# Ledger of designs, part 50: designed miniproteins, single chains, continued (5)

Each design is a single chain, and the fold is of that chain. pLDDT is the mean over its residues in the fold that is shown.

## One batch from the design tools (miniprotein)

Design m17720
Fold by ESMFold2-Fast:
Structure m17720 (fold): chain A 81 residues (1-81)
Amino acid sequence: MEELEKEFEEVLKKIPEDVEGSVERAVEIIREVAEKYGKEKARELGGRFAKALQEAQAATGDARLADALYRFGVEVDKILK
């Protein structure tokens, strides 16, 4: 888990540089966490990433971040279903 948490923190830092790649990698990490550590842990990480996207969108007004937040929510919802 600690290794996945470290990788997740790096993904959060990369959001402004690569929005699409960050979303894809976050979804992969959340899926792996759901499979190995359970849906509650995956939901925690999902909430953290969604908050980071919301904060970045509020700071920049970048429409790509709003679209990324929506798509991320759809993908995480499928994982946690």
Scores: mean pLDDT 82

Design m17721
Fold by ESMFold2-Fast:
Structure m17721 (fold): chain A 62 residues (1-62)
Amino acid sequence: SLVEQARRDLELGKERLAAGEGAAAATAFHEAVKNAQAAGDSELKEEAQRNLELGQAAANAA
C-alpha cells in the first residue's frame, strides 16, 4: 500500500540521515511525503515533511 511505502521510505531516510547521507535521506523523505499525501495520511505526511527539512539541511551543510 502507499502507507506502507511511505513508512519504508521514511525509515530508509532516517537510516541515510544517521549515516551522514543528507542528500540521499532528503530523496527518501521526499518520496515518503509523496506517498503519504497520495494515501491521505496527514500524520505520516507531517512526520515525513519534518524529516525532509532535516535531510535538506544536512545536505546543505555537507
Scores: mean pLDDT 85

Design m17722
Fold by ESMFold2-Fast:
Structure m17722 (fold): chain A 81 residues (1-81)
Amino acid sequence: SREELLAELEAIIAELEARRAAETDPAIQASLDSLIGWLRGVLAEMRDPSASDEEKRRLASHARAMARHHLAEVDAARAAL
């Protein structure tokens, strides 16, 4: 449902914000800030009543994949420090 997709994205954003708050490396902070900003934009679009449920489903799936990929990159960057 739309509510389930919204809750999932909100949970991802909350996790990213928690990681951002704990992060001390400025490059990783900037990377996390960029991802959080993009996901907040996705969340706003999903709350738009003019967007179809199919578009919202595709957007949520894409957002999940991008968040996972970006978190893996952040973890790799931390391991390299």
Scores: mean pLDDT 78

Design m17723
Fold by ESMFold2-Fast:
Structure m17723 (fold): chain A 61 residues (1-61)
Amino acid sequence: DDVARARAVIDAVLAENPFATYDEIYAAVKAALGDRADAALDAVMEEEQAAMAERMRAARA
């Protein structure tokens, strides 16, 4: 599952550097998935944006 692989790569990058930039995360995912990286990363980022929005709403409430 490319999405699961991308998540694992993102988690590994953030575990090493919690302030990693989007470029650093993208480079790591690209290295792992090649031409499938963009589609997998888009899917992960969409889900993470939704989760982040929910966390922000909970924090503000």
Scores: mean pLDDT 74

Design m17724
Fold by ESMFold2-Fast:
Structure m17724 (fold): chain A 70 residues (1-70)
Amino acid sequence: VEELKKRFEEAAEQAREALANRSPVEEQVKLLQDMVDILNQMEKAGAPSAVIREMSRTLVELAALLSAQR
């Protein structure tokens, strides 16, 4: 669980950098998809609902920023 949380935080930072650098949309979408996959793994591992909600909020915020660029 802790390792998955760290991986999610790393993926979120990569996604923020890709958004800030205005990387190709396909690259940004793949980073967001990686975050979704990690979130699903956290849910399967039985992470607390509060942690899942926080991670989901971060993902939604980054997805909204990507949508605003289009």
Scores: mean pLDDT 76

Design m17725
Fold by ESMFold2-Fast:
Structure m17725 (fold): chain A 100 residues (1-100)
Amino acid sequence: GQAISYNNLGNIYKSLGNYIEALESYQKALEIYKKINDKRGQAISYKNMGNVYESINNKESALYFYQKALEIYESIPEKEKTEEDEETIKLLQEKIEELK
């Protein structure tokens, strides 16, 4: 849907080094995912914003957004968690420890 398109647009901007436009695109995706109560979409958008802040060496903002993503992924009921969710949780935990 439209939210996925905004995340994809953010990924394109990030790959070009257009970090402001990447953040704006991820924020638009996040707003849509919040309105439709898509927890995975929200977590992905937060993680992507964390990746942008890490790329520009803003550790405080990267840590904040990675922690937000982790909180949401961990809130997904165990019966609904995928292997991809569990792998992402592990990677987020590792990134958060590295940024301390």
Scores: mean pLDDT 89

Design m17726
Fold by ESMFold2-Fast:
Structure m17726 (fold): chain A 100 residues (1-100)
Amino acid sequence: DAEKEAEEFTENMVYAMKKQLSDVDAVRDVLRAAGIAAASHPIYVEGAERVGRVAMANPKNAPVAVEELEEAAKLADEVDAETGERLRALAARLRAELAA
């Protein structure tokens, strides 16, 4: 059941992120893992948004969250342009929230 596997993966990433919000390198590693999953399968895109928003609970992580989602969009563009656009739109939304 792909939906249940995606939910479980996302919950594990959220848990890891909450444990390490003050460690930018650890935050980047978790964001990258979530982004790679989203680039591989569109089912993980919502999970990547959740992980990114959890990271942004510490505002210092916000630039890293945007950067890793933009990197994920580039990876997705190689296999599924629609997923790449979804990830790029997500990164743009988070970037706009930072500019406010």
Scores: mean pLDDT 84

Design m17727
Fold by ESMFold2-Fast:
Structure m17727 (fold): chain A 85 residues (1-85)
Amino acid sequence: TPPPSPEEVARRVAQALADHLIADFERRGEKPKLVSVTGSAEGDRFTGRATVQVGDKLYTLEVTFRRDADGRTRVESLRTTEEKL
């Protein structure tokens, strides 16, 4: 099996973040639902995005990684956005 692409690694990180968010909401007595998990690439930037629905709200977790000129990958941003349905 080939090694995972940077996009797939970003997707897996977004999935792990979503799993933690889901577990947190479940501990609070909520009923979270994982809607989507995606990974994407734009040049030297790789983004993982996960969307979780809790009641009438959508939470989007977005993690962006950037690959430097030296070939090292670092976290550029981590964002959580809340949207009302």
Scores: mean pLDDT 83

Design m17728
Fold by ESMFold2-Fast:
Structure m17728 (fold): chain A 59 residues (1-59)
Amino acid sequence: GLPEEARNLIGKFYYSARDHFASREELVAAMRRYLASQGFDIAESAIAAEVDRLDAEEA
C-alpha cells in the first residue's frame, strides 16, 4: 500500500498536470521524480496502480 502522504501527492499531480503528458508511462515517470523530490521512494508499479485507480474514479 502507498503511504497516505504519497497518495495525496499523486492525486494532486494527477489533477493538476496529467493533461501535460503524452502517455501514462511519462506521467508515472514524472510522478516518481516528483515523489522522490518530496522524500518518497515509491515503485513505478505502485504509482501506476494509483493512477489506474484515479482513472477508474473519473470514468
Scores: mean pLDDT 84

Design m17729
Fold by ESMFold2-Fast:
Structure m17729 (fold): chain A 101 residues (1-101)
Amino acid sequence: MVDIEKLIEQLFDEDPEVRVEAAKKLGEIGKKDNVDIIKALFEAIVLDPDNVELQVAAVEAIGKIGSKSEGVIESLEYLAKNDKSEEVRKAAEEALKKIKK
């Protein structure tokens, strides 16, 4: 069984590969509107602005988990319009499509 708390800790690991894998796993196992997981994924994006692979994985995970929160939707809309990386902007647009359905 996967330990969600351990995966959240691994989002902030010293190894960038561990961080990316943790984000992907949280997206697979996270239940809809899990506030703790979604907050941790957004924190990982903000704290590692040069790691495009992590940012894409975290945004995709948020889209897979899903949320009815206006704040989550607004944060993804901000990323889709303002992020320097085209890959992150596209991932945020796809996450919004999944959440708004």
Scores: mean pLDDT 82

Design m17730
Fold by ESMFold2-Fast:
Structure m17730 (fold): chain A 90 residues (1-90)
Amino acid sequence: MKERIEKLLEELRAEGRRAHELFPTDPQAALDHWRRHDELVRELAKLLIEAGVSDEEIQEFVERVYNRKFTPEQARELLEAEANAPEKAG
């Protein structure tokens, strides 16, 4: 579990960072990275929910993934929504 979570987090951070960097210069390329990021978020959200991690750990993860601030409650709601999504339709 831990190794898989760490690898997904690393990949997620790379995709999010790349999307953020490219958005002002190349928004089309940034969107491709955001789509990959969303896929990884869903996968990691399911793993974190299954592992029963704390709200504080979820907050840290979500803040790093989305590169913005969330309360623990907001982060948990977001993670649960991602984990329970049956598929990404778009």
Scores: mean pLDDT 73

Design m17731
Fold by ESMFold2-Fast:
Structure m17731 (fold): chain A 84 residues (1-84)
Amino acid sequence: APPLSELTVEEVEESEEAREKAAEAAVERLRAGLEAALASGDRAAAEAALRKAEEEAKRTAEWLGSPELERKLLEAIAEARARL
C-alpha cells in the first residue's frame, strides 16, 4: 500500500482552519528567517536568504492556492531587502 498514513497535508488543505494556520505559520517562519539573516550583519548571506525566501514564498502560495499570501510574503521580503 502507498505510505499515506504519515501524510496529512491533504487533510490540512481540505480544512479551512488548518489552511489558515499553515499560511500564518509560513509567514512567521519566513519573517523569522529574514530577521535572523539581517541580524547576522552579513550582506551576502542576507541577500542569499532573501532569494531563498522569495522562492519559498512562491511555493507556499502555490501550495495554498493564495495569491494574497504570495503578495504578503513578497512584501515582507521587499521590506527586509530595504533594511540591508
Scores: mean pLDDT 69

Design m17732
Fold by ESMFold2-Fast:
Structure m17732 (fold): chain A 93 residues (1-93)
Amino acid sequence: SGLPTVTVKVEKLKDGNFKVTATATDSAGNVVTVTLVLKPSDKSGSATSTGTKSGVTLTLTATYDAAKNQYTVTATATDSAGNTSSATKTVPV
């Protein structure tokens, strides 16, 4: 009856890279976690990571914006009924 809940956590690592962790939780308490590492020295393209558990699919995508010198990270969760939720974070480089 509820939409999945999506959270995105960004952690700056000692090497200057960023660890991004996305977590999706459905109304039944099923949890899917996906992790992505962003490397500011590699400023071209987008990075994507996907996980699926108990009918919930979580996709974490990072896109680099050269004009703003930052990543936009979006996590999207879709359950087996087609309910979708998303969360977005900006990561300045």
Scores: mean pLDDT 79

Design m17733
Fold by ESMFold2-Fast:
Structure m17733 (fold): chain A 90 residues (1-90)
Amino acid sequence: LEEAVERIAELAREVAEHAVARGLASEEEIEEAERLAREYALTLPPEAAEAYARALETLLPSVLAGRPPSPEELARAKELHARAQAALAA
């Protein structure tokens, strides 16, 4: 869980840093995004946290490149998102 939580927080920081570099966000929002992502990830069961981390990692290259996700990337992210939601269902 700790590894997945840190990966989610780090991915949120990278997305926020990219947004700041593009003039879409402030530097203060980087720390807030990382904090909120970490807090959220800590509320997830380990399987859900891992699935979310993998979904974010799948979409990160398209976000950083400023391009839409490929059909394969989008399909993979949707599958991982569904898995995370299933893990959250009691």
Scores: mean pLDDT 75

Design m17734
Fold by ESMFold2-Fast:
Structure m17734 (fold): chain A 66 residues (1-66)
Amino acid sequence: SARHAALAAEAAALVAEAERLAAQGDTPKIVELYQRAGELALAASPDIAAGVARAAELGRRAKEVQ
């Protein structure tokens, strides 16, 4: 649906911004962006299992930059 596509696009934009900021060392902002991306990825997925898996992956990335 258009709603799921829009949420997925927003999640992808937050991941891209987190990766951009990783080069600059703003760890708290990077963690915040990955956490927000995970929430949006979960909401974006019509498949709950796929959404949970993507949210878990983004949460893992947040922990790795801490």
Scores: mean pLDDT 79

Design m17735
Fold by ESMFold2-Fast:
Structure m17735 (fold): chain A 86 residues (1-86)
Amino acid sequence: SMMEEILKKALETGERAVEVAAEAARLAHELGDQATENRAKRLLTEALSAMDEAKKDPSKAEEMLKKIEEVLEEAERLLREVRERA
């Protein structure tokens, strides 16, 4: 069903957001940048929370996918900024 396809996309996109945010947190930690590390950890938590919410209520999958895509964009931007400083 379309709902199952959207849920799969939300979870796959969420896994990517978690991966990117975790890498940003790791690099920020190595740089001693506590503020950026905390921001990356917050993005990680937001992605995990949205994935969990989509799994518990698939009717929210489209809404959670949109939130996860926004988290991924922010996490990718943060990772680029941290890599430039590493």
Scores: mean pLDDT 90

Design m17736
Fold by ESMFold2-Fast:
Structure m17736 (fold): chain A 69 residues (1-69)
Amino acid sequence: SLEAKLDEVRAKLQEARRQGDQEKALELMYEFATLLNEWREDRLKKAKSPEQVRAIREEANRLVEQFFG
């Protein structure tokens, strides 16, 4: 699931930061961006109303805030 993939990326990012691996940390940030874009596009294709589009955008913003703090 997306949630499982996001949790894996967060765990790997925290480990990369602990090891001082800045290159790996940057790669993981790009992986997160890719996963978020795939999630957003899939949800938008299934949206049936402007209200659903707004909810999808709000959830995407929440996921970004949760990931980056």
Scores: mean pLDDT 80

Design m17737
Fold by ESMFold2-Fast:
Structure m17737 (fold): chain A 92 residues (1-92)
Amino acid sequence: MLPKEVEISKDKTSITLKEGDSVLLTGKVDAPAGSKVELINKKGEVIQTSVVDLDGTFSFELVNVKKEDEGIYTIKVDGQKVMEIKLTVEDA
């Protein structure tokens, strides 16, 4: 199965996935192309990095999500917090 794409924004900070899902998580920020984007888990660990594209977009791929991956994630751009997302993982 191909991963589904989900766009996050200031107005859409909650995403719900089923256990075993794979998703391409995309978003937009007001930052220059090439800016570093970090996805940070509930323990404060950087789990993925990306860069801002020419149109202000970034993306992260979440593969085979599990119930333990549920929680609040922080997105930082060049070390500054820009948003938090809530990931909910439902039973398959």
Scores: mean pLDDT 79

Design m17738
Fold by ESMFold2-Fast:
Structure m17738 (fold): chain A 80 residues (1-80)
Amino acid sequence: SLEELVRAALKRRGLPDEFLPFLLRLVKDLELSEEQIEPLVDIVKLLYDRGYTVQDFEDWYNSNPESFLEIMRILIEERM
């Protein structure tokens, strides 16, 4: 399942388990395919390594959902 792929990618990248609900929300809202899951997790991991928390992502998403999703689509495409 997509959830199992996201969970495996999250664990492989060393993201905290608390990111799982957020990542699953993005997979649904961006309508991502299986091939886009690793790029998504890579992007989130890069920002996490720069000090961004799951709460920072949720706050950004909730403040500007359309802009956030558009930026995420662009970043995913760049990593495919």
Scores: mean pLDDT 87

Design m17739
Fold by ESMFold2-Fast:
Structure m17739 (fold): chain A 66 residues (1-66)
Amino acid sequence: SALELARELAAHLGVTLDVSAETDPLEIAAKAEAAFAAAAPSLSDEQRREATRLGARLGEALAAEM
């Protein structure tokens, strides 16, 4: 689910996202994008590739839930 992917992305980035099953999909997207943007300058190439992969899966899941 989008929520699980958002939490997986947050764990990969070393942060906690304040998201729940009741959080709007657009708000989940916004919080995930903000977390990735904040972390991006400090990520290795490997971490950036994995974050991009998780972000793509999250985007697909969010589109399916909207």
Scores: mean pLDDT 78

Design m17740
Fold by ESMFold2-Fast:
Structure m17740 (fold): chain A 89 residues (1-89)
Amino acid sequence: MKKEELEEAAEQYEKEGRYEIAELLRKAAENPEDETPLLEAQALAFGLDPEEQQILRELERARKEKDEARIEEIRPEFEAISKRRAAEK
């Protein structure tokens, strides 16, 4: 994908409240030689099971509400899921 396409996709996901996917797409646009952010974004969009999706949605909700304490609680678990899923693809 071109940098502009990744940035447009990130903006669209952010508008939909999918902040984690949007952030990963922006990282992919900034460092196109690093495939990890793009693989993580794809895993979050298409590769999560229902339990993992609940964790992601809880993090997205906490970010929308600016609940810093809740973000800190969920983020390590979410990062572990994201990295594991990226490694499987």
Scores: mean pLDDT 77

Design m17741
Fold by ESMFold2-Fast:
Structure m17741 (fold): chain A 86 residues (1-86)
Amino acid sequence: MMGASEETNKAIIEALKVGVENGKVAEAVGAAIATIGALFEAGLRGEEKAKAADEAALEAIKKGIEAGKGAEGLREGARAAEAAAA
């Protein structure tokens, strides 16, 4: 299936929760949508690019969660996915 792995989907949900808890609901939702869109676009470019984008997004999102910055982690996830799929 094109798009995010199960691990990346769980990370997106956790980062979204952190962003909401920080009072950044709109920013976190927008960033989550951007990340999912970037992963979907990577999937359209083929399985290797989908995997590279998924791994890059997961690392960026996890770093954001660890820092307590869910919305920023999701934004960096979207950027990392786009770069890895290029």
Scores: mean pLDDT 82

Design m17742
Fold by ESMFold2-Fast:
Structure m17742 (fold): chain A 93 residues (1-93)
Amino acid sequence: GIEGFGPAFLYIAKLSKDKKIQGYALDVAIKALRGELTPEDVLEALRILSKSNDKKVLEETLRLIDHMEQVLPEYRDELEKIRAEIEKKLKKL
């Protein structure tokens, strides 16, 4: 299930120096650990991560989106919108 993404969000929280990015990633990781994680929580966290100015955070978020499309295929259109924003951001970094 989506709880398996908890470690990836914890890793992103450790990479980021931005307190807002750390907070959203950590919130998802904690919800995953508690079995309380919803797809909507994941999508919101990914939208916040897409606004990061950290290349490593953006690259890890893209890898996470690739894996999430296999687990949440019904959200593929939403995930691809987030991917496009990250790719646009990476071109300016």
Scores: mean pLDDT 83

Design m17743
Fold by ESMFold2-Fast:
Structure m17743 (fold): chain A 59 residues (1-59)
Amino acid sequence: LSSVQLAMMHDEGLSREEIEELVELSKVLSEEELADYLMEKFGMSRRQALSIAKALKSL
């Protein structure tokens, strides 16, 4: 993960440990599945969740 991506995800209220778990999940989940997980687990809007999911998948 780049420092910029870590900072962006931290601004969304995610801890480093949560971000690391999401990176591992991104290896097995699609962008939509990862976004749904983020919406359910963290209460994010679909727009925010898709943005984070896309960033994780682009790594």
Scores: mean pLDDT 74

Design m17744
Fold by ESMFold2-Fast:
Structure m17744 (fold): chain A 75 residues (1-75)
Amino acid sequence: SSMEEKLKEYIEKAKKAVEETKDHELATNIAIQAIREVEEELGKEAAEKVGEAIVETLEKKGVPQDHLKRVREAG
């Protein structure tokens, strides 16, 4: 479905952006913005799914727990 395709595109785009960003604060802000954009376009449930995928990517990148909490609170 178009919604599943849009979710996949948002997840892939957000993952790439945070993976390419070395600064933890900037990566966190990019993640928060991506989650908010998904919530506005696709709704709360979609934003939660994107948020979970982004948080996993940030954790693997070594972003501190304080930053991850901010991302989780955005969804």
Scores: mean pLDDT 81

Design m17745
Fold by ESMFold2-Fast:
Structure m17745 (fold): chain A 85 residues (1-85)
Amino acid sequence: SMKDELIKRVEEKLEELDRLVDEIKELSDNNASPEEKREAWLRFQEQVDEAFDLIDELSKLDRDLGLQYGSRVVSLRWEALRALG
């Protein structure tokens, strides 16, 4: 179904965001340059925007599920910001 396809795409974006958060944490742990951290953050932000576009479409079909996925994206953004200091 269209909903199942959107769920799959959202889950794939969440996996990508989780990987990017881990990359940001690694950059922070290794005292990477401010420029490398900024580039990683910008790539993360681009993927967050894409995730929210998909979540917005999913929310039209299932508002509560969209809210749950949206909360997961917000949590990942918080983790990334915390890692950047």
Scores: mean pLDDT 90

Design m17746
Fold by ESMFold2-Fast:
Structure m17746 (fold): chain A 60 residues (1-60)
Amino acid sequence: SKEEVLKKAEELLKQLDSLSGEERQEKVKNNDKEYLLALQFVTAVASGDYERAEELAKEL
């Protein structure tokens, strides 16, 4: 549901905000699938694409 998607996005944003710039760069360089998937998910939610966000949430 949209409410579950929004709650998950808030949770992930707090987790992402806890990472330093260096940690974020390392995850991108290492092609960290969980990190990249989390970025795609929060971006989908921010753009209002809840259908895409629900699809991405299945892989999280």
Scores: mean pLDDT 82

Design m17747
Fold by ESMFold2-Fast:
Structure m17747 (fold): chain A 68 residues (1-68)
Amino acid sequence: MSLEQIVDEVVEKVKELYDRGEITTIGEMHQVGTQMVRELARQQGLSREQLRRMAMEVSRRLTDYWDS
């Protein structure tokens, strides 16, 4: 799985949780998104640098979604 695919998957999962009312705030979206990125990075054996890049991109996309 590419880094972009992991980011896309995490963002869509967080949006799904928000749409279902499982999470209700931007803070919760970022917290859940960060936890999912860490777990997927661990499962895929990704480096700390790759994890940091993915976490930043997830945060950016979730902020964009919240502002829309």
Scores: mean pLDDT 81

Design m17748
Fold by ESMFold2-Fast:
Structure m17748 (fold): chain A 93 residues (1-93)
Amino acid sequence: NAEDYFLKAKIYEKLGNLKGAFLNYKKAVELGVPDELLDDVALGLASLGEFYYDIGNEKAAIEAYELVKPLKDKLTHPSAKLLLKRLERKLKA
């Protein structure tokens, strides 16, 4: 389920395996993220998107943004909203 993939993504983040983290966040979004995990998934994807942008991998940054974009209006946590807005500014500048 989506929660299992979210937990795997968090484990990969802790291990510094950013590609593994990204793939598992993507799978969680595809399966339908429960409301309780929306802010945390958006935080993770926006952070990864910003990292990919900063190292010059704009394609991966755009993919991360596109995965979070449909969740944007449901976000409640200030950190998730701020990080997503920061990624948007980088991609639209």
Scores: mean pLDDT 85

Design m17749
Fold by ESMFold2-Fast:
Structure m17749 (fold): chain A 91 residues (1-91)
Amino acid sequence: LEVQAEGLPDGTAVVTVTGRDLSPDEHYALLKSKTTGEQQVARIRDGETKSFSLKMPSAQEQTFEVLLYRVEDGVVSLVGAGPTVTVKTTA
């Protein structure tokens, strides 16, 4: 799982997640703010890129965690984690 993060001048944080070496099973990337506890989830496939956008107050820093879940036979399992990323906006 590849993770990139960028703060935009309008106070938006963009976290981009790319699936790598994923099986053909159903996978989900979960973005979690360690600062606010806010969560966003997106379905992800091998080689697919998904972007998450969050509004932040200007001059704020927010730390994000990306978790990878797999669904197999109706059971959801945590199967991986990306690096923790910190974003600061300049808006």
Scores: mean pLDDT 77

Design m17750
Fold by ESMFold2-Fast:
Structure m17750 (fold): chain A 74 residues (1-74)
Amino acid sequence: MRPVSPEELAALTDVAVEEIKAAVNIVALQHELRRSKEAGDEEAVKAAETALKEHQTRLNEASREGDALERRVR
């Protein structure tokens, strides 16, 4: 296989960092949603579900960016 250039590696690293950030936020929001449901806090549940959907969208976007970059490297 061809070696990955420093520029390609930097681009892949940037996408990986964004995916990690989105994944961490999703996990934190899943814990918040669970706690809010256990507490019966409907307002907090709705806020957490809305934020979770937003971060899921960002994770999907970052994943697509990563796939596109990987295909360009290969």
Scores: mean pLDDT 76

Design m17751
Fold by ESMFold2-Fast:
Structure m17751 (fold): chain A 75 residues (1-75)
Amino acid sequence: MDAEKAEILRRLAPLARPGLAALQEEYEKNPETPDEELVERYIALLEEVRAATPDPRAAEVLAELIEELKRLREK
């Protein structure tokens, strides 16, 4: 995992705690999970958190992270 992916995971923890914690635990227990699959799950999670959050600043940060994750999968 790249440093960029690790930083994204770290930043997501406070904003998407229940969903992200489940995803992180699954990845930690199953390290063979493809990066592409992991990124796709995070994008879906971020979209849900963004739609549910009333905080416009959090929504903006999430939108930016979603864009970054989409770029990463295009390698």
Scores: mean pLDDT 64

Design m17752
Fold by ESMFold2-Fast:
Structure m17752 (fold): chain A 112 residues (1-112)
Amino acid sequence: SVEEAAERLRRILGGRPLELVYANAGDPDSVPATAETLVRIAEEAARRGERRFWAGNVSKGGKTISVIAPADAPWDELEAELLKKLESDPSVTQEDIDRAREAFAAARALAA
């Protein structure tokens, strides 16, 4: 669930600030849960001086959570937790995981 994902991220952050931004896949004002969309979100956040990390779909409704964390957050641990969630989804292919890894790396670089 969204709450379980948020709790795991809070544990990784060790009490550091965490903001969750919810988006619905397929909404014109929301971003689809894709690797390309994660890169775009990171670029937009960087232009505003923010950092955003995407947690992917956390519900069967195609909802996407974008995680906003401090610049000094433990990004390696956040990425590992998000990838673990994707790897546990039987509908996710290895190609999807590889694209997510690339998108996370790109988002991190753009937010730096």
Scores: mean pLDDT 51

Design m17753
Fold by ESMFold2-Fast:
Structure m17753 (fold): chain A 66 residues (1-66)
Amino acid sequence: SLEELERAFLERLEKTVKYYKEQGMSKEEILKLAEFAVRALADRYGLTEEQRNRLLEKAKEIIEKE
């Protein structure tokens, strides 16, 4: 389902964000990487603009939380 796809993506993103922060990557660079990843996922699975934007907002929350 879409919900399962989004959950799996966000769980992987959280681990990836933590890893790159430990490597010294800036929040700005991590955000750019997350934006690219969300766009690539949306393109691959045919997500709507609204679904893509919602996923991107959740990704931004993960980056800010960490």
Scores: mean pLDDT 84

Design m17754
Fold by ESMFold2-Fast:
Structure m17754 (fold): chain A 94 residues (1-94)
Amino acid sequence: MIKINVEIIAGVKAPNRDELVQKTIEAIKKAAEELGVEVNITVKEDPSLNVIIANIYIDGKLVDSLIVEDKPLEELRERIKKTIENAIKRYKEM
């Protein structure tokens, strides 16, 4: 069974940080549900960053990263879903 972990790096200087982190968590959960995969979500703060980053790990290996843009939930969900789907494909070819 593939273990997927999405690590959210919440840049302390990011605009609308708390709202965008919550939106990202919801988008990841919805994307995982639509893909039929289990995803563990972790959040870490970075005081040096002005962006929010979603790092996608599969079996402890970093496979992909996404800079989170402040978009509607539905658009963010679709982007995250596509990113996770592509990460799974890349991991299987490693």
Scores: mean pLDDT 84

